# Designs tried in a protein design run: designed miniproteins, single chains, continued (5). Part 58

Each design is a single chain, and the fold is of that chain. pLDDT is the mean over its residues in the fold that is shown.

## One batch from the design tools (miniprotein)

Design m18136
Fold by ESMFold2-Fast:
Structure m18136 (fold): chain A 55 residues (1-55)
Amino acid sequence: SAAAEEAARGGREAAREAGLDEETVEKVGQGSRQLAEAGLSPEVAAALARASAMG
């Protein structure tokens, strides 16, 4: 979905800006997409996926 693609893109960009490695960036992107497809807003999905990858 468009929302899932938006979440994945936002999650990847935020993870790169935070200085995370490319493997973690991809995991944040995948998690953001999956959470958005489950019904979370793109911004919330990206934030939760990033927090999960960092903690």
Scores: mean pLDDT 80

Design m18137
Fold by ESMFold2-Fast:
Structure m18137 (fold): chain A 117 residues (1-117)
Amino acid sequence: TIIIETDTITVNGKDIPVTVEIDEEKKEADLTIHLPAGLELSPEELAEAAKEAVERVLKKYPELEKVTVHLAVPAADAEATVKAMEELGFKLVSKTPLHRENPASPEYVLLTFEYEA
């Protein structure tokens, strides 16, 4: 059974929406961090938000063995974000360029990380 929940993480007065999908049969969760357009977060603030979100999920669902985190960031910020996430115990699994419909829009990358409970 898949359970879908939403939460909001606050880091340095900035509110970050999160969606979590829990697979009870696999004892795994997929957590998506939604960065609001125009919200400026350092890679460190973003990594802190991800860590807080994962800790809240694991506290509520202590049977989970793994949380997978999905995060779309500007391509220019991807390397610094990976480093900040890895320093907090996340492992990079994939890095996927996101399609842009307008060539004037900034290029984004979807970063996927795993966190072992």
Scores: mean pLDDT 82

Design m18138
Fold by ESMFold2-Fast:
Structure m18138 (fold): chain A 97 residues (1-97)
Amino acid sequence: SMMEEWKARAIALLDRTTAELKAAHPEYAAQLDAMAERMKAAIERARSLRELAVEIANIAMETASTLPPEVREALLSAMSRLLEEIGDAAAALEAAA
């Protein structure tokens, strides 16, 4: 289904973003992995892109609050990009249907 394809794409984008953040900030790998697990669960249960965006933003903000300013800025920037890419992927899938 389109929803299953959208969710699979979102998980792939999240995995890539998490790997990039962990490569840049390996000292925070455990916190980033915990964040990614919460976000993956949110993707799996999401009923809409809007619901997912709110949950990802909340999880990202909670994680960012536990990190130094430089890592926090990198995380929030990466999450903004992730949400934009998920939205673009969903729009492309809808256009292809």
Scores: mean pLDDT 83

Design m18139
Fold by ESMFold2-Fast:
Structure m18139 (fold): chain A 94 residues (1-94)
Amino acid sequence: SLEEELEKKRREREEAARRTQIVNDFMKKLIDIEKNAKTPQEKAEAIRKVLDELARRLDPETFRQVLLSLLNTAKIRKADPEVIKVLEEALERV
């Protein structure tokens, strides 16, 4: 029904906004890691720890969507290959 479709769309918008905020918060953590980490290996290790924490806090589908957004951003920004590899490996585990 139209009422069910409107309620579903409202929940989808709220969940999308929540995912966007989580992505933004983790992108901020990624920027902080880039500022503090001295090597690509140190960045990769720090990102792996953040992703391990995120995997425990989010459902698998939401986590996958966050990983896809992070991976896309990392590729656009031409991040270190070690960073891209960590994101790809995390995505394979979901």
Scores: mean pLDDT 79

Design m18140
Fold by ESMFold2-Fast:
Structure m18140 (fold): chain A 68 residues (1-68)
Amino acid sequence: KEEEEKKKLELLMDALTYINHLVLEGKLEKAKELYEKLEKGMKEEELKKIAEEGKKILEEYKKKAQER
């Protein structure tokens, strides 16, 4: 129950990270397309695929994390 919901939430967060990264890169059209797919209920397989891209971006952000 909780484990499945947590996993789904993590996939969604990673997917949103990827979409946000596209927005920051100025790839607005691609970001909009993916966001619309998420709104309409993206398949778990497709969500997992874009979440994997977002996870890679998040790993790069963590490596570049700055300490005050």
Scores: mean pLDDT 75

Design m18141
Fold by ESMFold2-Fast:
Structure m18141 (fold): chain A 61 residues (1-61)
Amino acid sequence: MTEEDIEKLYKEIFDYARNVLGLDEESAEAVAEHGVNLYKTHKMSLEQIKQIMDTQARMRA
């Protein structure tokens, strides 16, 4: 795990939240920070993080 891997993960989560989930910039930043923390603390993959985000977005619909 490198700093570049973390930056790439942050950007992918941010872009997913912004472009797929339709969140505003502030919300997308918060989601990206949370997703990176899930990766660091619980070793969750990007795919697992995306599934959690998708599930939460659907429950709020």
Scores: mean pLDDT 76

Design m18142
Fold by ESMFold2-Fast:
Order: structure tokens, then sequence, then C-alpha cells
Structure m18142 (fold): chain A 78 residues (1-78)
């Protein structure tokens, strides 16, 4: 079953947005169950859309990992 999820991180500096976007893309690319993804890096934001094939609980875990990867990278770039 395919699950679609999206999220946006806002209030970032340009350096934080680039770092967060790169970390999120790496996290999503690392999971073969992510069948498609789009990461859009703005000046102060990162927008993410992804399609995941699996269970709702597995999709939730991947969503949480992607969000956390982005937040950790943004914090390190602050």
Amino acid sequence: MIHRFSFTLTGLTPAQAQAAGAAIEAELKADPRVVSHRVTVGATSVSVEAEFEGTPDEAKIVLVRAVNAGLQAADAAA
C-alpha cells in the first residue's frame, strides 16, 4: 500500500535550509521503500513530499526519521 506524506520546515537560515534539505534527501534515498520523493529547498524553508510503500506504522517511522534528520542538520548548521 502506498502512503503519501508531506511536511515543511520553516524559520530556517539559508545555511540551515540547505543542510536540512540535504539530510532529508539522504534519509529518504537510504530507504528503498520510499518509491518517490521531492525535497524543495527555499531561502528559509524546506518542503518535502514522499511516497512510501509499506504499512502506515512503517511510513510514520520514516516520516519521523526524515523530520529528525532535517532538524538535527539545521541545528548543527545554526
Scores: mean pLDDT 86

Design m18143
Fold by ESMFold2-Fast:
Structure m18143 (fold): chain A 61 residues (1-61)
Amino acid sequence: SMRDEALELERRFEEHIRRGDLVGAAEELTRIAELTAQNPDDAELQELLIRVVERYVEAQA
């Protein structure tokens, strides 16, 4: 399901962040952003995108 795909992308994103792999994290963030753009009425995907963007910005500091 789309939710299972989103959760898997979030797990891969967090794993890249944990390893310090910002390039890999950015790739997973891009996939989440694409999934969110394709499902504009899905509030949970919008919330997920906001969380991963915030996490990515924090990881770059």
Scores: mean pLDDT 86

Design m18144
Fold by ESMFold2-Fast:
Order: structure tokens, then sequence, then C-alpha cells
Structure m18144 (fold): chain A 100 residues (1-100)
């Protein structure tokens, strides 16, 4: 398993090569979540959504970041959006149950 610092470096290099690499923004956001830098994580997940508005993982991770900040209402809205894109996503369903 990579450290959050190693993951950030690798993902930033991917973005330099392709600024539309959705997976690289998701990796950056997850690394910042591990560092408990939730606002930074939110910025990168929002960038992922801007590039690919149908990426259910980006909505799930954005909701999860808000949940970790204690913003349950915002988290619920993002999980609902994720479930509209991918209604069978087990992770989104589990997170949604925690914010009902």
Amino acid sequence: AMTPEEEIKEAEELIKKDPNNVEAYLRLGRAYLMRKEYDKAIEYFEKAIKIDPNNADAYIMLGYAYLLKGEKEKAREWFEKALKIDPNNEFAKLLYERVK
C-alpha cells in the first residue's frame, strides 16, 4: 500500500500528462481523505465530477468526504446522486443507510 504522500505524487504526475484523467483526481481526493484534509479532497472529487458527470465513484467519495466533516445532509444528497447513476452500487447503499 502506498503512503498518502506517494499517492499524491503519482496522481499529480498523471494529471500533468493528462489533465482530464478522472481516476487521477479520484486518487488525489482519496489520498487527502487519508490525511484528513477533507476540503482538499472535496476539491479533487468536484474536479472529477466536472470532467465526468456520470462517474458514480466521484459522487460517492464526495458524499463520504462530507460525512467525515459531519455534514450528513450534504453527504445524503451526494449519495442520492450516486445511486441515480448506479442504483446497484453496494458501497453507496451502505453509506446512504448511515445518513438516512
Scores: mean pLDDT 89

Design m18145
Fold by ESMFold2-Fast:
Structure m18145 (fold): chain A 100 residues (1-100)
Amino acid sequence: SDATVQDAYDQLKPLVEQLSDPDPKKREEAAEELKVLLENLREKDPELAKELLRKYGEEILKPLVEALSDPDPKVREAAREALEVAEKIDPELVKKALEE
């Protein structure tokens, strides 16, 4: 349902915002936690995971793609791993985010 998708996004939103934190440790932790939450959602409810990325893909994936260019190599690696999980959920949306 739309309410369930919104609840899922509301849980991720603070972590997406934390990807812009001035502290690289907080950005690394945000990317790592996004990876864990997306993988848990993918395993527990793959249909909800797909609907989440379909509705909020730009809000979630664009900050992660930007984090691939982060000055801290640990942030870049964590963002790459989070995007690999997102690609398992919806490879076409991740491809679009990386190219556009």
Scores: mean pLDDT 88

Design m18146
Fold by ESMFold2-Fast:
Structure m18146 (fold): chain A 100 residues (1-100)
Amino acid sequence: AETAANLGNLYYKQGKKELAKRYYDLAIKRDPDSAYAWLNKGKLYFDEGKVDEAIKYYEKAIEKAPEGSPVLKQAYRNLADAYESLGDTEKAEEYRKKAE
């Protein structure tokens, strides 16, 4: 799962967003519990301005991430940034505290 997600990240950095999405979807298909793949899919959607979809994928990353893991903390930070972009300052602050 991580290998397909890493390939997705490489394509995303090259501006090949559609190919990046396909590799993130492949990573999730191979391992639906991959918090890393869900997190990276969320980041791509957030960067495209698809904030509501990004929030859903960040929530999936949080559900799948081990307690205390770096991916869990990163998912909380990204979720906070997503809520801040929507003007939901209360939820943004809540999730920033969870990232500590």
Scores: mean pLDDT 87

Design m18147
Fold by ESMFold2-Fast:
Structure m18147 (fold): chain A 67 residues (1-67)
Amino acid sequence: MSEEELIKRLVEEGGVSEEEAREIVETLKKGIENKESLRDTIRELSEKYGVSEEVLEEVAIELNLQL
């Protein structure tokens, strides 16, 4: 799945704007690259943007497969 498809999914399933979806993807990518706790990052993003942890976890898994 492309990064643009993940952004679209976050907008459609997460109820966030395209700009917020891009910020979420960038934050997840940075967390993966820096070996941060994905669980903690997902929780923080869920609380900040109101996106479900399940949707964020699926997006994080797809991003990790691309890195």
Scores: mean pLDDT 78

Design m18148
Fold by ESMFold2-Fast:
Structure m18148 (fold): chain A 58 residues (1-58)
Amino acid sequence: HMDDVKARRLLAEADVHYELGNYEEAMKLYEQALEVATDPELIAEARSLLEKVREKLS
């Protein structure tokens, strides 16, 4: 599914930003991945990663 392919790319891009300490950009990309994801596994992963990055920004 093209939306899930896009979601996976957004998650991968967000992960790169997260590893670099760019938490605000990572959060935005995780949010975008969650918006387009239709696969329950990708949705769960995006939610988990979004929670983790939000903790870094608190």
Scores: mean pLDDT 84

Design m18149
Fold by ESMFold2-Fast:
Parts: C-alpha cells; structure tokens; sequence
Structure m18149 (fold): chain A 55 residues (1-55)
C-alpha cells in the first residue's frame, strides 16, 4: 500500500541521512510512521512522521 511504501522509504531515508541512529531507532520510527500515516501518504509525509517520533 502507499502507506507501507511511505513508511519503508522513510526508514531507508532516515538511515541514510542519520547514520548515527541504531537499527532499533530506525525500525521504531518507521513503525510509528506506518501507524500514523494516512492510507495515501507520500514519502515526504512518512519521513516527517518518522522524524517526529525521534523528537
């Protein structure tokens, strides 16, 4: 689904842009993005949600 794709892309981007994050932190942020994202979420929205989790 678009939501799942957005969350997966958010995790990948988070890992690339924030290499200091552990695999556990990236996974948790990605799951948070998946939970909060609407069904039609864009990759940008997914990434924003993943970063929001880490604040």
Amino acid sequence: SKRELAADKAGARLKIENPELSAEQVSAAGRYALEKAPEDATEEEGYRLAKEYLE
Scores: mean pLDDT 81

Design m18150
Fold by ESMFold2-Fast:
Structure m18150 (fold): chain A 83 residues (1-83)
Amino acid sequence: LVLSDAAVEALGETAARLAELPGGEEAIRLLLEGAGRAMESPDVEEAIRAIEEAARRAAEVVPEAAGVIREGAERVIAELRAA
């Protein structure tokens, strides 16, 4: 599975906002690992689960950015479903 340019852009925007926060680097690492798992997934539903799990773990590291992380994950999931 390949992430669309729009999904990559959504991840990049989320990462840029997280980079300004304490713990943001770890949250970005978790999100990138999740994106990697999504790309290795054989189907869209498994890719969506990988993104959801990565977002959940990232929000645990930076609770103050939970809304930003959720918003970014929802954009990526919408792109995966549209493909």
Scores: mean pLDDT 79

Design m18151
Fold by ESMFold2-Fast:
Structure m18151 (fold): chain A 78 residues (1-78)
Amino acid sequence: GPPPTPEQVARIEELTAEAERYLDMAREALKQGKVDEANELIDRAAQLMGEVASLGGDERAQRLGDRATELHKEAKAA
């Protein structure tokens, strides 16, 4: 498909930053033993990843997904 427009790139950046904030919050929740809270934060990040992918941010969405997968494994081990 065509590359993202400058407007789409700006939106991808905003959504990526928001998803990264949720994943950082999930990591801190896991450090505190708050497994349910961490899973809710990972789910919120996953919704934003879907939006990033839909705008053509596939590589960013994949990197966020990899981080979410690792956090989810940590949550299951806790």
Scores: mean pLDDT 84

Design m18152
Fold by ESMFold2-Fast:
Structure m18152 (fold): chain A 71 residues (1-71)
Amino acid sequence: ELEELKRRAAERLAAAARKLAAEKGVEAARAKLAELEAQARAEAKSEEEREIAEAALAAGRAAVDEAEAAA
């Protein structure tokens, strides 16, 4: 199910982004998300893969924004 895959990907990347922001700082987390976004654009072969990547990246960016606001 696409929604389940999007949810799992979003949860995983949000957790990873939050951890990276805490350990290396918000700028490092944003740089990693930008790298992953570029990779997803290059590697996505279907609309479903693109949707999963976009959901994950959006959740990751939100997690980093929350970490910055809390600082």
Scores: mean pLDDT 80

Design m18153
Fold by ESMFold2-Fast:
Structure m18153 (fold): chain A 88 residues (1-88)
Amino acid sequence: SLEEKKERVLELAKRLAESTDPDEQIRLANELIREMKELVEESTPEQKEEVLRTIDEAADLVMQSPDELVRATALIALATLKAILESK
């Protein structure tokens, strides 16, 4: 369901923001972007606004990371996915 996918994405964003291990940060960032990409690709026109809000919520969580490179990389990827979704 959309709600289950949303919860999974937000949990990944939170875990990424809390992670201080470089290997775990890479794994979580890759999982977050993959799961969000699936949400964007599977979204119906009726779900577009909810998925856009989910991207913004994930970005807000990632901004809490103390690691500047993690923040920059994840935020750029999320912004790109947001732009793709808005162009549909």
Scores: mean pLDDT 86

Design m18154
Fold by ESMFold2-Fast:
Structure m18154 (fold): chain A 55 residues (1-55)
Amino acid sequence: SPELDAAVDYLLRQWEARGLTPEQVIAWAEEQLAQTTDPLVRELLHRLIERVRAR
């Protein structure tokens, strides 16, 4: 959805501005996936991981 894509873009810009590596972003997202059962949050985290890996 456009809303999820905007949220992923926003998070990536924040992480990039903080100087985090792609590996650190993926590790964080995978840790969050282990902690959440919310399907919308899980979809957001999966899209974040996919976008970082598609580099």
Scores: mean pLDDT 80

Design m18155
Fold by ESMFold2-Fast:
Structure m18155 (fold): chain A 119 residues (1-119)
Amino acid sequence: SHMERRRELARAQGEALRALAESIRYVKEGDTEKAIEALKKAIEHLKRIQELSKDDPELVERYKKAIENVKKAIELLKDPNASREEVIDALFEAMKELFGVEGSREDFLAQVDAMVAAA
């Protein structure tokens, strides 16, 4: 039903956001392996969100861009010449596409830290 689809979408969005938040924490902690695993989970949830949003081409394209930015973050984590800041910037762009996150990078990181602390 329409209500069941809305509940599944909200759940998948929450799971994607948590996985992205956890990946940022692992990046800050220097745990590259756990960061990559969290980002892979984020991609799985983002693909589900994209499927649940198939009737809205604008949302499908936004979720595609979010997935592309998460994949970029994974490749940056595997690159010994990439900076932590480049990884976080890619994840910030993914979250802007997915959740309409507005404000500064500092506001974004504060929201992520608060969300992880509340979980």
Scores: mean pLDDT 80

Design m18156
Fold by ESMFold2-Fast:
Structure m18156 (fold): chain A 56 residues (1-56)
Amino acid sequence: MLTFEEVKELLLKVEGINEEIARYLAELLMNPGESPEDQALRALAEDMVAAVLEQE
């Protein structure tokens, strides 16, 4: 299981993602919002994390 800090570190490896964006996306992955915007950003964050992990 990935912790908040581990997810944030993975997101920081994505080009164009800064500390604030990485933190926001990591929070969405841990505490999903009910808005369509939050769900879309959460799906994007999941894709980003998966892409970084597949980089192995």
Scores: mean pLDDT 75

Design m18157
Fold by ESMFold2-Fast:
Structure m18157 (fold): chain A 59 residues (1-59)
Amino acid sequence: SEEARRRAREDLERGIPEALKAMIDAIEKIAKKKAKEKNYSEEEKKKIEEEFKKMRELV
C-alpha cells in the first residue's frame, strides 16, 4: 500500500545517513588500499582523504 511505502520511506530517510556514513568509511578503506597499490603520492592520498571528508559532511 501507499501508506506502508510512505512509512518505509520515512524510516529509510532517517536511517540512510547512518548507513551512508558506514558505506563511505568502507569505500575510503578500499580507496586508500588501491592508492597504495598504485603508488599514489602523499599529496594524491591527501586529496582522497579530503574528498571523503567532504562526502561525510554531505551525509
Scores: mean pLDDT 78

Design m18158
Fold by ESMFold2-Fast:
Structure m18158 (fold): chain A 68 residues (1-68)
Amino acid sequence: SREEKRKELLKIIGEILRLIGDIIELERKLKEETDPEKKKELEEKIKKLKEELKKLLEKLKKLDEELE
């Protein structure tokens, strides 16, 4: 139903906000990090989270289009 899809949409929005928070925290840690190897690990983690965020945003767009 449309209501069930709206609830799923809100859940995805919550997941997106959590990922954005995680990315911000890791980017802050990256700016403070002086160890080149640890910087690389943080950059790889940030890249992975940004890829997950992109997928969730695409899913959000599709659900939003279905509700319109």
Scores: mean pLDDT 84

Design m18159
Fold by ESMFold2-Fast:
Structure m18159 (fold): chain A 98 residues (1-98)
Amino acid sequence: AIQVTVSAPSSVPAGSDLTVTCTISGTRPGVYRVTFVLKDKETGKVVHIKSKYVLGSETEVTFTFSNLPGPGTYIVTCTVTDLETGETASASKEVKVT
């Protein structure tokens, strides 16, 4: 089964960049879609969404969200989808913008 973990700072200053790393294991050869979502926790508003296509041999996928609005609490989610089988796995982390 696909295993996913997400790594990001627990807090960043408003107006700064947020770099998120999605670590992936349990993949087979093939093409996967990795989707990064940044969501405002209070409003439920999706403020950024980005998808990348990667090979199952790629264990780390990184994305940088630029110029974070703030202050607030945000949830970053990484979702990995096997494009052949439709299997999905996801992980989320809470980030405070101060």
Scores: mean pLDDT 83

Design m18160
Fold by ESMFold2-Fast:
Structure m18160 (fold): chain A 76 residues (1-76)
Amino acid sequence: MSAEEREHLARLEADFAALKAKVESDPNFPLEELEEAVELLRGLAEKAEAAGLTELAAALREAARELEELLEERKK
């Protein structure tokens, strides 16, 4: 893994943890913002995979999956 890829992965992990904590603690978090976050993460994962950043792509897909689970729970 390159230094750049490692830096992006670390930032993604930190940003995702912060977003997830905010969504979980705020029952009024807008569903539209959560849906946009899922779409953005999936788009970034596709771009990362195309660039050969396999570790980053996997992390982005996992983050999108976790947010999608939170979104589906909120839609109930």
Scores: mean pLDDT 77

Design m18161
Fold by ESMFold2-Fast:
Structure m18161 (fold): chain A 66 residues (1-66)
Amino acid sequence: SAGTEEAERLGREGSEAALAGDLATARRKVKELQRLAEELGSSSDGGGAALAGAGEVERIIKEQEA
């Protein structure tokens, strides 16, 4: 679905930014993923993917900050 594709794109962009040390962009992508999850509903495929993506990006941010 379009929502799942957007979630995967935002998650990929956020993860790439975090790994590159661009934590400001990574955190912005986390917020975009959280907004998308609220818009689609967490029980939807796209919303679930967005929440999973946000968690993954946050994990990478924490590893980069350590």
Scores: mean pLDDT 85

Design m18162
Fold by ESMFold2-Fast:
Structure m18162 (fold): chain A 79 residues (1-79)
Amino acid sequence: SLSQVLRRYADAVRPLDPALAEKLHQLADAIEQNDLSTARQLAIEILPVAEELAKKHPEDQTIRDLYLLLQGMVKNFSL
């Protein structure tokens, strides 16, 4: 599920950015609760943080994949 994918990314990025990891868990919780307004707001808030992390770690495939996932969510919620 999308929420499980987000929790896995949260665990992967925790050593680099524990605040981002916590926000990703909150996003996963909102999706599981079908709280789409909170999920949208969190995704919009998280996207620029993930973008900056991806720029800092350009060779990290996990961070790149997370950024692309969040970008898709913000644009359409169609992931």
Scores: mean pLDDT 85

Design m18163
Fold by ESMFold2-Fast:
Structure m18163 (fold): chain A 93 residues (1-93)
Amino acid sequence: AVQASVEKGKELFEKKNCLGCHKVGSEGAALVGPDLTGVGEKYDDRALLQLKAWLTDPKKYNPGTKSKMPSFKGILNENEIDALIAYLKTLKE
């Protein structure tokens, strides 16, 4: 189940064009959003819960945010967001 979630998360990360704003390894560019290479080493359980809230609805989680990251509420269901988090958790430098 964990490996299937990681693979689904990678697929969603590519298909939802996260690489258009984020960099991972040699892919994408950190021009709009931060470099996510090694991001999985930075998140404990609390930070992962905050990441889930941010991915679901950035402006609801932080109404003052200047981030251009879109809300995925209604675009991604909870299982798909969990799959994205599983993928991000595997990103080690």
Scores: mean pLDDT 67

Design m18164
Fold by ESMFold2-Fast:
Structure m18164 (fold): chain A 84 residues (1-84)
Amino acid sequence: MAAAAEVARLVREAMRYTKKALEALIAGDEESAEKYAKKAEELFKKALELVKAHPEARPAFLAALAAEAPKLEPLIAAANAKLE
């Protein structure tokens, strides 16, 4: 299933850029954080467009998101704490 594989790849790349954005934000590098966050948003938007065109790819989208999301929980908490 080409659409499912592509959606999973886009979600994994988006989550990787989200991790880089959170790490940059924690380090105080707001410029890099914004740049990586924008790339993550663009990749998620592409993945969602593919899911809308190919609903059969939705399970792959959710599975990829569920697999990567737990890895971001500690970074999200640390980034939120940065805002005091």
Scores: mean pLDDT 80

Design m18165
Fold by ESMFold2-Fast:
Structure m18165 (fold): chain A 82 residues (1-82)
Amino acid sequence: MRAVLSVLIRAASPEAARAAAARAEAVLRASPGMLSVDTLVDAERRRAAVRGTFESREAAEAAAEAVRAALPEPVEARVEAA
């Protein structure tokens, strides 16, 4: 069953938001079972959202843990059925 991983990032600066979004997207793109990824950056509000679609819930959950490990910023990661 396909799953969607939603990652919401709050950063300390506009530059940190852009850097965190790029790192999160890179982690998702390198993750096994990734089908698609979309990234939205609101640098002025120091926020970013990255959404990935995965072939399975297990793949999405593994990607969520990889993103949490890769980013020092507060990360809200949720996995839902696609």
Scores: mean pLDDT 84

Design m18166
Fold by ESMFold2-Fast:
Structure m18166 (fold): chain A 61 residues (1-61)
Amino acid sequence: SRREALLALGRAAAERLARSSPEQGRLAVANALAAGAADPDNALLAREMARRWAALEAARA
């Protein structure tokens, strides 16, 4: 479904950002959440990206 595709995209984006710097990851998540304010699909993707990013950061601690 479209929803499943957006969730998969959000997770993939977070995992790709985990290979960069933590600063780049945090900035990208913040930008995605801001873009999500205008579009429910962008909001869904950004929320999943933020959730996955937080889990990856916690795993590094």
Scores: mean pLDDT 79

Design m18167
Fold by ESMFold2-Fast:
Structure m18167 (fold): chain A 84 residues (1-84)
Amino acid sequence: AKEYFEKGKEYFKQENYLLALKYYHKALELDPNYAEAYFEMGEVYFKTEHYEAAIVYYEKALELDPNYKEAKEKLKEAKEKLKE
């Protein structure tokens, strides 16, 4: 799971969001409770200005890890973007 997650982050840094999502999804196939993978999928959607989708993934990360501070902060930011 972690190896696919790290590969997803590499593609995210390259702004290859399609491949980033593909590898995050592979990480989740191996570990469905990988909160960080859901968070990073939210980051992909946030970067591509799909804020409703970003909210869904940040909320999923918080369901799995209620103390995920970064997911909570990004969830608030994505909700504010919908008001713009």
Scores: mean pLDDT 85

Design m18168
Fold by ESMFold2-Fast:
Structure m18168 (fold): chain A 84 residues (1-84)
Amino acid sequence: MTLAEKAEQAFKEVDKNGDGTATKEEIREVAKRLGLDLTDEQVDAIIRLFDVDGDGTITPEEARAMGFKSIGEAIAAGIEALYG
């Protein structure tokens, strides 16, 4: 399984509302399920990569605008961007 596949599966389990929107808390929880303890600054950095409007969340529309098929894929890409 790729990091993107694992992140997508983890996000589906964390998204209790089923709205597909990722909050700071949901991104942190996805990372934790992947075995990564992200700092608040690292989570904020991931959000800033996709959050064009500055609302503090990643929406499915924002992820798609960046060329990703899912929020999980976008989160995985953000994590990879932080770690190289």
Scores: mean pLDDT 75

Design m18169
Fold by ESMFold2-Fast:
Structure m18169 (fold): chain A 57 residues (1-57)
Amino acid sequence: SSLRRIAEELREASRELREKSEELAKLGTPADIRKAAALYTASAILEVGAEFEEERA
């Protein structure tokens, strides 16, 4: 696959994790908030990865 395609797939995965993070944060329990923070962090890493692939495409 092209590097641009990989960047798009990473951005989509990032978006999905961000949405799941927001839903967990709304539940308000300490355990759910910790899980939400982990998913948010993962989404940020995927976004950086997408930018890297986009730059070299």
Scores: mean pLDDT 83

Design m18170
Fold by ESMFold2-Fast:
Structure m18170 (fold): chain A 66 residues (1-66)
Amino acid sequence: SKVEELKKEAIEYGDRLLKEGVPVEVVQQRVMELIQQLGKERGIPPEEVKKVAMEVANYLDDKVAK
């Protein structure tokens, strides 16, 4: 689905930035911007974009908290 593809791309982008040493606050900002842009371009409903954003933000927080 478009929603699952967006989540996967956002996670892969965030993981790459973290691996490159980008600070987590900057990674969160860039990933959220990507989710909003691609969600709008792909016609994903705002409620689904919000769910992806929350799930990806939680994923990134968990990754840096350990």
Scores: mean pLDDT 84

Design m18171
Fold by ESMFold2-Fast:
Structure m18171 (fold): chain A 69 residues (1-69)
Amino acid sequence: SLNEEVVALLTEAGRAMRAGDRETAIALLEKARELTSGEQAEHLDRAIAAVRAGDLEAAERHVVAAVTT
């Protein structure tokens, strides 16, 4: 399902963020964003903005919010 694909992309994005690979993290988050809508998409937009700003703690909180929505 789309939800399972999104979770897989977000799991890989989390790994990229922890590895300091922000370019890969952003690409994976953007792909997950394309597969979502509504509140999930809003949380992922905030996560992408946080990664771009270097705020990995905020990025992780927004990813968790997307998964739990």
Scores: mean pLDDT 84

